# Designs tried in a protein design run: designed miniproteins, single chains, continued (4). Part 68

Each design is a single chain, and the fold is of that chain. pLDDT is the mean over its residues in the fold that is shown.

## One batch from the design tools (miniprotein)

Design m14345
Fold by ESMFold2-Fast:
Structure m14345 (fold): chain A 96 residues (1-96)
Amino acid sequence: EEEEFRELAKKDPYGAIKRLAEKAIQAVEEGRLDEAIRYTSLAIRLAKEAGLPEAVIAGMLLIAAQTARWFGDEEAARQAVLDASEILKKAAEKAL
């Protein structure tokens, strides 16, 4: 649930962002692209709230993923979500 991650973010914002990014990466690997996009979107919102500048780049990549899906390019969409999630994971790890 989104509420669970928001509650975690109040105590450990970087840990919450890292967990969401890890869940997004796993969801992509398991072919659950819609779920991966939801996890990445929430991680971006939490990263923005935490003041991580990487949230901007991750947000642009998520827009690219949605655009690729709209044109039927699932491979490009998958790669963009992976790139966004990896950037957020590394940013959160560095901030911990």
Scores: mean pLDDT 86

Design m14346
Fold by ESMFold2-Fast:
Structure m14346 (fold): chain A 81 residues (1-81)
Amino acid sequence: HMEADIDTALALIIATLAVKYGVDENDAKRLIELAERVASTGDRENARVVAEGLEQAAKVAPPDIAKQLRETAERLREVAD
């Protein structure tokens, strides 16, 4: 699915930038929206890769944002299984 591949790439780019530069609430919201769209496609490999990106971004995020990113990553891990 073309949209799923684009959403996966965008989520990974945003997650990578978040690890380097920090993540604010708007970045977290965009990343979660992209991750939820990837999850909705049922693509197990895309879900796995985006979950890993969210987990890395959560390590550098403020606690409230980190919790949201981890919860979204857990949902993606369930799709990946």
Scores: mean pLDDT 78

Design m14347
Fold by ESMFold2-Fast:
Structure m14347 (fold): chain A 59 residues (1-59)
Amino acid sequence: VTVGEVMKATGLSKETAQRVVELFKSGKTPDEIALELANSGLISGSTAVKVREFLETKV
């Protein structure tokens, strides 16, 4: 998973997409990553669904 792939799939900023890649490489699940970013206010709940669905294709 790359920052560019996350940005293209979800529409996230480079900084938020980089955080997604870091969390994914650390071994967090797609659901854990989406919930963490939504709960921290970095993304909306609808965007969290897109992040989760995208990452589920990579596990």
Scores: mean pLDDT 83

Design m14348
Fold by ESMFold2-Fast:
Structure m14348 (fold): chain A 72 residues (1-72)
Amino acid sequence: MKLVEEVYKELERWEKEGADENAIRSLRSIVDNLEKKGVDEKVFEELLEYLKKGPAEGLREFVKDRRKKTKL
């Protein structure tokens, strides 16, 4: 099963549990863009780990991590 599908399932689960709708929409947009660009599956593995902490916290950490990697 593709890791991107697991990311979408985790987002859907958090949405059902009443997580921040804006954070979930932002994460879905980011995931959609990453899927279109064909990024390495490891990016989705990292995103799944961040999402286990919650979508708002996961979004914050993911954005921070991506900025850091871009500027290395």
Scores: mean pLDDT 71

Design m14349
Fold by ESMFold2-Fast:
Structure m14349 (fold): chain A 70 residues (1-70)
Amino acid sequence: MKIVVRLKPGKKLDENEVKKIIESHGGKLISVEHKEDYAVVTAEIPEESLSKVLSELSKLPEVESVYLEQ
């Protein structure tokens, strides 16, 4: 599963915080690909936990928005 995380200007996503959020909900972080203004998080997340993971990622101070890659 791929999650797109849009970042605030000049900010970087903390991979350790992302891993903690995903693992706390029974998921597994596979990779984080950093782009200029967004990151692509590849993870295995239980379907029942997906909405909670997206909500917690969206609350990170560096994050503008979070959505699933279709």
Scores: mean pLDDT 83

Design m14350
Fold by ESMFold2-Fast:
Structure m14350 (fold): chain A 75 residues (1-75)
Amino acid sequence: SRQAALEQLSLTLNRSANRVMEAAQKGDVEAARQAERQGQQEIRELGRRLGVPQSVIDGAVQALQQVADEAIKRS
């Protein structure tokens, strides 16, 4: 269902955000940016596979970018 697809995408976004935040908290900006890029790829691939609208996929990617930028600023 669409709801199940959105839940899977949300879980993937949250896991990616947590990896980014953990790396940034340790002061590892390179690892944080690698986690961001990996998360963006995973979100796009999962979203396409599950037939999620492109606008929703783009929103999730943008949310991860915002998390990464904010976390890195605080490191």
Scores: mean pLDDT 88

Design m14351
Fold by ESMFold2-Fast:
Structure m14351 (fold): chain A 67 residues (1-67)
Amino acid sequence: SEFEEIKKKILELLDKGPKTVSQIAKELNVSQSTVRKAVDELKKEGKVVVVPSADGTERIVFKAEDA
């Protein structure tokens, strides 16, 4: 499915280092809402860890093995 492909592409992007939801959305040319849903599912699967930015406005996403 398109959503599963987005989840896979997020993990591939995170191999290059941690990224914010905004950065992932820009790189994949998808909405931040779609990225948030995919990241939440990856978090449930134990594949990513999410940390708020210093100002709390962004979500910083790490691949779980690199956290």
Scores: mean pLDDT 83

Design m14352
Fold by ESMFold2-Fast:
Structure m14352 (fold): chain A 79 residues (1-79)
Amino acid sequence: SSSRQQTIQAFQEAKKLLEKALKYAEQGDVKKAIEYLKKAGGIISEEAAKYLEKGDVKKAKELIKEGIKKTQQLIDDAS
């Protein structure tokens, strides 16, 4: 159905944004990481951005990885 396809596409886009946020965080580009987290949206992304703003890159990366995993589960459940 079109609704299922739209849901899957939205989660795939969110996952790509989270993966970009993770790569920028790994590179130490905090500003770009926060930008991609804001584009991805959601509570986990907001919390990860706050940890990056505080300089806790390790905790932020853990949250981004959790967000990627949860988004993948939503894609799988919708497929």
Scores: mean pLDDT 86

Design m14353
Fold by ESMFold2-Fast:
Structure m14353 (fold): chain A 86 residues (1-86)
Amino acid sequence: MKELNEGIALILRSIGLQFDVDLMERQGTTPDQAQALIDEAQEIIKRAKEGLKKSTDPDVQKLFQKAIELAQQALKRAQRLLAEIQ
């Protein structure tokens, strides 16, 4: 039950991060803002991996795996933004 709620929360957080990356790609960003997106993506990945390790329910494990996938996509995009800013 608690792990299910955390998995859902991390997926929603990953979706929000993707919207933030989309906004920064569209409107421009600063190195500090790009770094904040990277830090957020890394935090989501860390928490999702911890949840995956603790969970024995396959459906809950799928939620954590999805959060990792979405956060990894956002991380790669945020890293590219930071590289383009110099």
Scores: mean pLDDT 86

Design m14354
Fold by ESMFold2-Fast:
Structure m14354 (fold): chain A 81 residues (1-81)
Amino acid sequence: MVKEAEELVKKLIEAAKAGDLESLREYLKEIYELYSKASEEEQLKIKSLLKEALDEIAETENGEEALKLIQEVGNEYQEKE
């Protein structure tokens, strides 16, 4: 779970830097699906990885658009248990 989340987070950051919002949305959905199936310890690690990714994305030129999409997808999953 955590290793898969690390790979997805890396892809998420690359998609954000490239302005590939379609891939960004897909990777983020996969991260949330892994999070929902993860143990409490794994969820804490995934949350930490995602927070670090958000900080990195915020420093990119196209970060605003990527962060807006990430927030929208995150809100969808927060309302699902």
Scores: mean pLDDT 76

Design m14355
Fold by ESMFold2-Fast:
Structure m14355 (fold): chain A 102 residues (1-102)
Amino acid sequence: MDEEIEKLLNEMRTLLQTQLGQIQRLYQQSPTLGAQAYRQLVRDLGRLYEEAVDFARKNGDEESIKRINDLLNELSSQIPQIFFDLLAQQRREAERKAREEA
């Protein structure tokens, strides 16, 4: 059980470690393409987070949920906040349109 959580946590760390440097260089050369790459990194990180939390909850491992949240906060601090803010803005706009059509 703990071994599967460790594997998912390592996948989150490896994703950031392998991608961050390349995305930073891309953002310096092409801000538009770099911004798209950062947004994709945030989505990929979010999917691994959801998978890890789901696995931990399914196994009643509340301590691992805390570890997963601590890691996500650590890794997210290495990504410019603007990319999280843009996703949050798009989400709010989608919710607003859904309410107007309902």
Scores: mean pLDDT 75

Design m14356
Fold by ESMFold2-Fast:
Structure m14356 (fold): chain A 85 residues (1-85)
Amino acid sequence: SEEEAKKKELFKMMAEQGTETYKRIEELKKNGASKAEILQVEIESERDTKQRMEEFYKETGLEEAKMMAGMHDIAVRILQRQAEA
């Protein structure tokens, strides 16, 4: 179905973004990055993922994209609070 095709595209996009973020964080750790620097990269990654999910929802109407954008917004808020501590 068209909905299943859209879900597959959404999950592929999420997997690719997650893999890229993981590789970036691992490289930072290998190079001796601080916990604060790693947190900043995680916050930026979550913000970028949220924006991409919101754009995907606007283009496709796929409710899962809207839900995922909300989840990534919550993740941003949690990470920002950790960075303030």
Scores: mean pLDDT 86

Design m14357
Fold by ESMFold2-Fast:
Structure m14357 (fold): chain A 87 residues (1-87)
Amino acid sequence: SFEEFLEKVKELLEEELKKVEDEAVKRRIQELLERAMEYLKQGKIEEAFKALLAAVTLLLTYLDRQGKHEEAQELLERINEIGKESK
């Protein structure tokens, strides 16, 4: 289900955020994840997905800008695997 996908991706991103030293980036990603959960609670699946996608994109962009291209690729692959398991 989308709820299962969102919860698992949120948990994955929260774990990855423990390694993020930029407090502004960390806070923005946390806000986007909280917004995604609020939209999901309201049954706004499209808006929840867009907020989750924004959080993922920001983290991937941050990792790439830090030269952590391999870590960004691994994160994307883990998210894709969660998506397969949540169907």
Scores: mean pLDDT 84

Design m14358
Fold by ESMFold2-Fast:
Structure m14358 (fold): chain A 87 residues (1-87)
Amino acid sequence: SMQEKLLEEIEKLLEEIKKLLEEARRAIDNGDVTTAAKKLAEILFKLGEIEELISKLDEESRKKVQEKVKEIKAEFEELYREYLEAK
């Protein structure tokens, strides 16, 4: 269905964000503020893509990804705070 395709696209973006979060964390830990900024910007762009896809989901489909999206957003916010403290 169209809803299943949207959910698969969201899951793919979430996996891509997980990799970018790991890369941004390593950049922060290594003092590479420029690389961290680039990775965080990529995450923010992909989160925007996820929000656009979520706007097209029905309530039942939204519930299936709600917790995963919430978790990733929380991880991004925590890492972004660490980035701001590091620069």
Scores: mean pLDDT 88

Design m14359
Fold by ESMFold2-Fast:
Structure m14359 (fold): chain A 80 residues (1-80)
Amino acid sequence: DEELEKLKKELEEKEKQGDVLGIADQYYNIGLLYEKKKDYKKAAEYYRKAGEYYGSSGSGGVASKSQTLFDKAKELEEKA
């Protein structure tokens, strides 16, 4: 899947840069792609990773996004 490969490559570049917010955004985009494919288990895994990185990036309005992603991951795991 070219879209997934592109997102994973962008994730690797953000990891090299130490861009915590960029890493979180890429995990979120990968989660969205898996949800679109109805792979709810993988979508939940990537949303949880995104939530962890948003939570570790600092307090600037991302704490609520972190919690929302953890809640979304839990909902998707219940569907899987």
Scores: mean pLDDT 79

Design m14360
Fold by ESMFold2-Fast:
Structure m14360 (fold): chain A 77 residues (1-77)
Amino acid sequence: DQIQQIQQRRRLAQGNGRATVSGSRSSILGYRRLYDRGVISRSDADRLIRQYTDQARQAQQRTDDVQRQSDQQIQQL
């Protein structure tokens, strides 16, 4: 069943993407708290927050690409 295999692959990619986004959000909150406590500089906090924001964005983009490709493959069947 090719449709079921494509759907399973899509679900796994979505799960992995959600985990990466969640992890990145936790890191961002952690660095904001470190800045609020004066443990890190504002420039360090901004750099790290941007890094994890970019990582979350890339993970979401990959998930969206897999979803579009999977939908296209199902449509072609």
Scores: mean pLDDT 80

Design m14361
Fold by ESMFold2-Fast:
Structure m14361 (fold): chain A 68 residues (1-68)
Amino acid sequence: MEEELEKEIDEGIKLIAVAVSVVALRNQGRDDLAREFERRAQEIIDNTEDLEKAVKEIFKLADELEAR
């Protein structure tokens, strides 16, 4: 139960990082980049168990897409 709860919290934090980045991109009028970001961020979540690494990769992806 403890380990399952920790995994749910970690997944929640990752999803919040995605949601914040998506809202930022959409507020900039970059809906296509927001969709690409959502798809690629899901791959990071699926392939990265470490919370800190996943969050860093998610925000790095958002920064890279904003630079386009």
Scores: mean pLDDT 78

Design m14362
Fold by ESMFold2-Fast:
Structure m14362 (fold): chain A 100 residues (1-100)
Amino acid sequence: SLEEAREEILARLEALIAEIRARRYSTDQVLERLGELAKWIIGRMMRAGAPEEVILEVAKLFSETFAALRANADDWEARMAILDELRRRIAEVLERAVEE
């Protein structure tokens, strides 16, 4: 189920990033939607029995991303790069967790 959770998490994160690009969401709109997705992702990982250290690492990535987005509220290109980095780092964490 952690493999299935990984696929669902990455698909939803990619879909939200694509929606943000397509709709040109403001920083506040991005933070609201990403915050709800973060809650869903953490809950999904917990239900899949992910190790506590993996859940904490993903939670930290979201926390760092929220701070970076707020710091770049007026820079669209920087915010999109921050979201792409979040997706890449979450994918790496989840891939390593599934292999263990």
Scores: mean pLDDT 89

Design m14363
Fold by ESMFold2-Fast:
Structure m14363 (fold): chain A 68 residues (1-68)
Amino acid sequence: GPSDLEKARRIAESAKKVLESGDEVLIKAALHELNMSLEELKELVRLYEEGDYEGVLKLLKKHGALED
């Protein structure tokens, strides 16, 4: 299967598309699925846009969206 880093990158890419859509229903679903606030989801996307994939992985593990 994909590595944790590859999983983290895919999740962050999806989260970016959801935020960019401006769809409140999709955004709320992503917040629930990832166990994150809107501010935390924005931080996740910022780390991804900066190429900090290790930071993305650590943030996802911190919120239980990926196994630690």
Scores: mean pLDDT 84

Design m14364
Fold by ESMFold2-Fast:
Structure m14364 (fold): chain A 96 residues (1-96)
Amino acid sequence: MEVREIARATVVFEGVSKEEAEEIANKAYEDEQKTFGKTVAKPEVREEGGRVVVTVEAETMQSAKMIANAIVSQLRLKGLVKKVEMEFEMVEEIFE
């Protein structure tokens, strides 16, 4: 197994539904795959305690930030975001 560092963006929303976050996150992922192809997996979207958590993983920190910011901007444009928090980190992932 190969261990690589990837960039992870975790975005936590209040006021956004899971369905709206999934729609926007999947669109941002598809657009990035057509442009640079630096995302390593589909965004994970989960609901936790009335908050929606979106996780984006990419080969570079720049790509992770770009996608996270695109998701936030699109949801803000829809007037859905009451609160948003973003965290960015480099993580080790095990690849087969």
Scores: mean pLDDT 81

Design m14365
Fold by ESMFold2-Fast:
Structure m14365 (fold): chain A 67 residues (1-67)
Amino acid sequence: SGEELWRKYRASMFGEDGDGGPPLRGRDLLNYEHPLVPSVDTIIEHHKFSEEETAELKAYLKTIEKQ
């Protein structure tokens, strides 16, 4: 699921508890740019996500983007 992909990505990039990076909650996560945080599109391209995995991740991020 998109939530599982996000947890896996978050753990690898920000530490298991998410304490290694800036808070992402309440931001436009699909368009968020930061020098120390790769964009979602950069991560998708670098890790060679499938179209299904990409769709699931983006769908999940939309659920938390503005909550």
Scores: mean pLDDT 58

Design m14366
Fold by ESMFold2-Fast:
Structure m14366 (fold): chain A 66 residues (1-66)
Amino acid sequence: MKKLEVKGAFAAFTEEELEKAKQAAKNSGWSLLEIEAPDIPGEEGHELAAKAAAETGAELAVVIRK
């Protein structure tokens, strides 16, 4: 198979939201990719997370906006 499936993508804007995403990944047994993009709006952040996860092979990705 040459297609990667992203099981989840989040936009996390605080450390608390990032910790929730990490817990979700741990509870599901998914790999997590963290991306820092402070200027990304929520929906665009989800698209960025999904694309990056697909390119790197991560099952779950989080975009962090500080």
Scores: mean pLDDT 64

Design m14367
Fold by ESMFold2-Fast:
Structure m14367 (fold): chain A 84 residues (1-84)
Amino acid sequence: EPSEEEKEEEEMNLLLLGSINTLLTLEGEKGSIEENNKILELIKKLPEEVKKKFYEKLKNVRSVEEGYELGKEILKELEKLEKE
């Protein structure tokens, strides 16, 4: 069985991926399995502290608009990782 630490990391990764997928859907982007896998791999490469901060913010989101704005912030961090 996965440890509590492994379970928490999986939950963080999936919540961040869901936020990005929601953002892309709202912007009319056509997602693919390959693109989702690429995004998930970038999320896994985020520093733990950065992932935890976004995870905490996502848990406090109260509207679709707040989630959309937070999704844009997460996407910018992923783009920064891809370039560096």
Scores: mean pLDDT 75

Design m14368
Fold by ESMFold2-Fast:
Structure m14368 (fold): chain A 70 residues (1-70)
Amino acid sequence: EKARENAIKILESILTNSVEEVDETMKELAEEALPVIEELDKKVKERADSVPLERKMEELFEELIEELKK
């Protein structure tokens, strides 16, 4: 569950652009959540047929955050 919690924090930071000012704690969280982020990237590429990539990333991040919170 730690990877899930860390993935949620990182995804939320990406949506708010706060990860660009990341400290070492956030970097450690990013390393733990990397597999989840990679899975999201694969899903984005599979669905990249009718919507701009940036919007698809936001939607998939929101969906993943919702699923991870369950």
Scores: mean pLDDT 58

Design m14369
Fold by ESMFold2-Fast:
Structure m14369 (fold): chain A 102 residues (1-102)
Amino acid sequence: SFSDKLDKIIAETIKKLEEAGLSQESIDLVQETLNRMKKIALEGLAEKKSLEEIKAELERELMRTVLQLRDMGVPEGDIEKARQILAEAMAEMVKLYEEALK
């Protein structure tokens, strides 16, 4: 299902964050963001939201997470790693959403 594919992206993303050596506190925050992104995609698909609307909502979640990591005092190098990994997950979710709209 679409939900199962989103869960796979989330699981693979968490593994990448762990392999990148991010703190558990940082990983937990990014996992909360990924769970919100999943909810956005699921609700958006049910409401038949455009791809552009979903991209904008996911981009806002990514930006909010970067700011939260900075507020937590996470080193800038680790924030950039988390941003890149999260951006990759977002791109995969967007591609899945586009396929689901067909």
Scores: mean pLDDT 91

Design m14370
Fold by ESMFold2-Fast:
Structure m14370 (fold): chain A 89 residues (1-89)
Amino acid sequence: PEEAIKKVEEYLKNTDNPEDQVNLLNLLRVLESAKRGFLSPELAERLAEAVLNSNKKELVELGRRIQDIARGASKEEFEEGLEELLENL
């Protein structure tokens, strides 16, 4: 969780595109919710949508991985998969 948050904060520092800044701020909010154990499938879809609309390839790949984890998973499987993904960023 901390590494993913740091990476998103670094992208925020290095972008002057207001639309990307809004998407990255929304991503930070969702990541903080996930860290606190409050992430729902709906929030995960919002997280994926935010990064898929980015001009940065790394964020687009992150969005795809989140979508793959969310598809067909139980709540528990989804939470475990997301935690593993965020830990390996």
Scores: mean pLDDT 65

Design m14371
Fold by ESMFold2-Fast:
Structure m14371 (fold): chain A 56 residues (1-56)
Amino acid sequence: SLEEKVLRAIEALMTPEARHLTVDKLAELAGMSREEFEKAFREITGVTPEELLAGV
């Protein structure tokens, strides 16, 4: 599901080995295009992946 794909990317952010992640890499890990990932991530989490990675 879309939610499960986004969760895979979020899971990657919580691993101690997951440094230097980009939005493009997170989308790739989720098996989605960047545009699809950004939309799904925002709908599920309420923030953009760019905002999360920038620490804003």
Scores: mean pLDDT 75

Design m14372
Fold by ESMFold2-Fast:
Structure m14372 (fold): chain A 100 residues (1-100)
Amino acid sequence: MMSLEEALKKIKKIVDELINELENNPNLSNEERLKLVEKAFEEIKKIAEELNNEEAVKIVEEGLEKVREAIKNNSSVLDIIKIFKETAGKVIEKIEEQAK
């Protein structure tokens, strides 16, 4: 089992690595970018599940649903990135609350 501190460090690394990859690879297709975002969300969800943080798991699931809906509605990649950042921020806040 991982500690809350290790979980936060892993999530922040996932977020930073995804943002860096998207910013430094402007020639990625929309499909490739979307797969990267979904993969990052699944990794964050697994961390939240391991911490038994049901609120964080719910936030990730809601964020994944919003990303999938945005894809169906032909939303911009920037809108998808925004949903990811907002979801990840809320997950981090819930895990930090668990540490109190």
Scores: mean pLDDT 80

Design m14373
Fold by ESMFold2-Fast:
Structure m14373 (fold): chain A 68 residues (1-68)
Amino acid sequence: SAEEVIEKVLAFHGRDELTPGLAALVLRIVLGLSPEEAYRIVRDYLAEKGRDTLTPEELLELIEKLKK
């Protein structure tokens, strides 16, 4: 599941929030996106929100939005 992937990535890197690279990695694993597309989506999201990291909850919401 997306939640399990996020949990494992955060645990492996000792983090509580996802950097752009880690969020893009999760999108690639969960949705099968290309590296370029995954990173673009994350960058656009962060630019819109004025932030440099995503919470697990924000990334889960983004994944659900992208599934449609």
Scores: mean pLDDT 83

Design m14374
Fold by ESMFold2-Fast:
Structure m14374 (fold): chain A 105 residues (1-105)
Amino acid sequence: VDLSKVTKETIEYVLSELQSLSTSSDLSTNCKKKLEDFLLNGTTEDPTLNLATLLEAVKNEDKETIYKFFKALEKYAKENNCPLISAKAQVFIKILETGEIIKTS
């Protein structure tokens, strides 16, 4: 994947949107708990891909780790039947791949 289009602006936007998602009233109680667990513990496949690792990757301009985090989030959300989280993760991935901030109504 070509990550050359990832910019500080797209990273900051995606982080802000992830934070908004984690506090969103649109998420079911189950999906809020699943998102919180992912942010704290990552996945069984990669327990290091958690929020702390994402924030360190942002600080170090590690675009590959940032991209891997959102790909892992998309997969985790699909496996846990959390379609809003999955859809948001897909938008974040597209923003990182295109360098364009995409707003969904």
Scores: mean pLDDT 83

Design m14375
Fold by ESMFold2-Fast:
Structure m14375 (fold): chain A 77 residues (1-77)
Amino acid sequence: SQQDLNDLKLLLEMLKRGEPFEVVAPKLSDLARGLLIAYESGLLSLEQIEEIVKIAETEGFQAMVDYLKSLGFSPEL
C-alpha cells in the first residue's frame, strides 16, 4: 500500500541519518519494523534496504515482496 511505501521511505531516511533503534522502531508499521529488526540483526545492509525501497517505487509492491522472499523473509501483511 501507499502507507507501507511511505513507512519504508521513512525507515530508509532515518537509517541514513543514523537514528537509533529506539527512536525509529515506534514510528514504523509492521513491515518496515521487521526490516529494521533484520538490519539491526545484521541480516540486511543499508544498501539492501535502499534496493528494497527502489524496487517498491519503480517495479511495484509485489516485486519488492518477491525480492524479500528471495532473501528468506516473509512479510507479515
Scores: mean pLDDT 76

Design m14376
Fold by ESMFold2-Fast:
Structure m14376 (fold): chain A 79 residues (1-79)
Amino acid sequence: MKEEEIRQKYKENATALAKAAGRLIDAARRLSPELAEQYRKEIGEKVTEADSKSLEEATKIYGEVLADAQRRLAELEAA
């Protein structure tokens, strides 16, 4: 029911975030190694915080971090 729905969204968000974060960090590294390290740290800290929360809150945080990473990636790839 709701829990299974949340678990599926969590898995989807986590998988999508891992892929988007990797691409963002790779794109940032082409501009500056320092920028890539900053993004890796910021995303890693948010993921660590999310993993300490309930499944519902973790799913929401992962979704927010994913949207932010995708936005930054689009900006870097458009430049």
Scores: mean pLDDT 80

Design m14377
Fold by ESMFold2-Fast:
Structure m14377 (fold): chain A 72 residues (1-72)
Amino acid sequence: MEFDRGVFEVAIAVYRSLKRRTENPEIQALEDQLIELYEQLLEAVEKGDEEKVRQLQEQIRQLNQQISELKE
């Protein structure tokens, strides 16, 4: 099912804000990849590509777990 575009805009803004607060270059690199994945997710939502949306959401979840492990 297609997500609300506003949800993705908020998510992008949150991750851009988090990146600006991070001074660790390893975490910054992972957060950069997260931002790229969220931008691809927004494009997939706009195109109505439900399968790609699901794949990107899974990749985002995995990357968020890696970032969490590095921060904790």
Scores: mean pLDDT 71

Design m14378
Fold by ESMFold2-Fast:
Structure m14378 (fold): chain A 82 residues (1-82)
Amino acid sequence: SEIERLSEEIRGVKEGMARLDGEIKELQTKAEELKRNSSTEESRQEADLLNKELGTKQAAYDKAVREFEEMKKELEELKSAQ
């Protein structure tokens, strides 16, 4: 069933979002710790790299949110067509 497959894919996206949220929070904590201890150029470069990784994961999370919303709309359309 397309409804069953789409429901499973929606669940997978939701689980992926939860993992990304956890990873983002860990990176945020690490970046804040580096800011508190940052007194050198090397520490600033490390914080910059972490912020870039945070940006990449946040973008991935935002894409997953969009995919989730699109799949939810498709699921509702499939249910309405029955």
Scores: mean pLDDT 82

Design m14379
Fold by ESMFold2-Fast:
Structure m14379 (fold): chain A 88 residues (1-88)
Amino acid sequence: MEEKKKLNLEIAELVYEKQKKIAELVAEGRFEEAFALAEAEEPPLIKEWMEKARENAKYVTEEIREWMQEKSEELKPLNEKAQEEWEK
């Protein structure tokens, strides 16, 4: 169970880093690069996790939820800037 929690956190971290990079690129007006990154092939491990998560969302641990909420708050200023740039 603990090993699965750690693996899920690593996968969540990879997703977070990708989302953060996309938001940074959008905030800089680098839309083509942001789009290319968003369309980039996900690592097989992330694809496998996402398929499993769709079926078993209820099994996401409290620890992962707390981590995701914390990271979401960290990205909030960047996401707001990216949205303003996108919407102009």
Scores: mean pLDDT 65

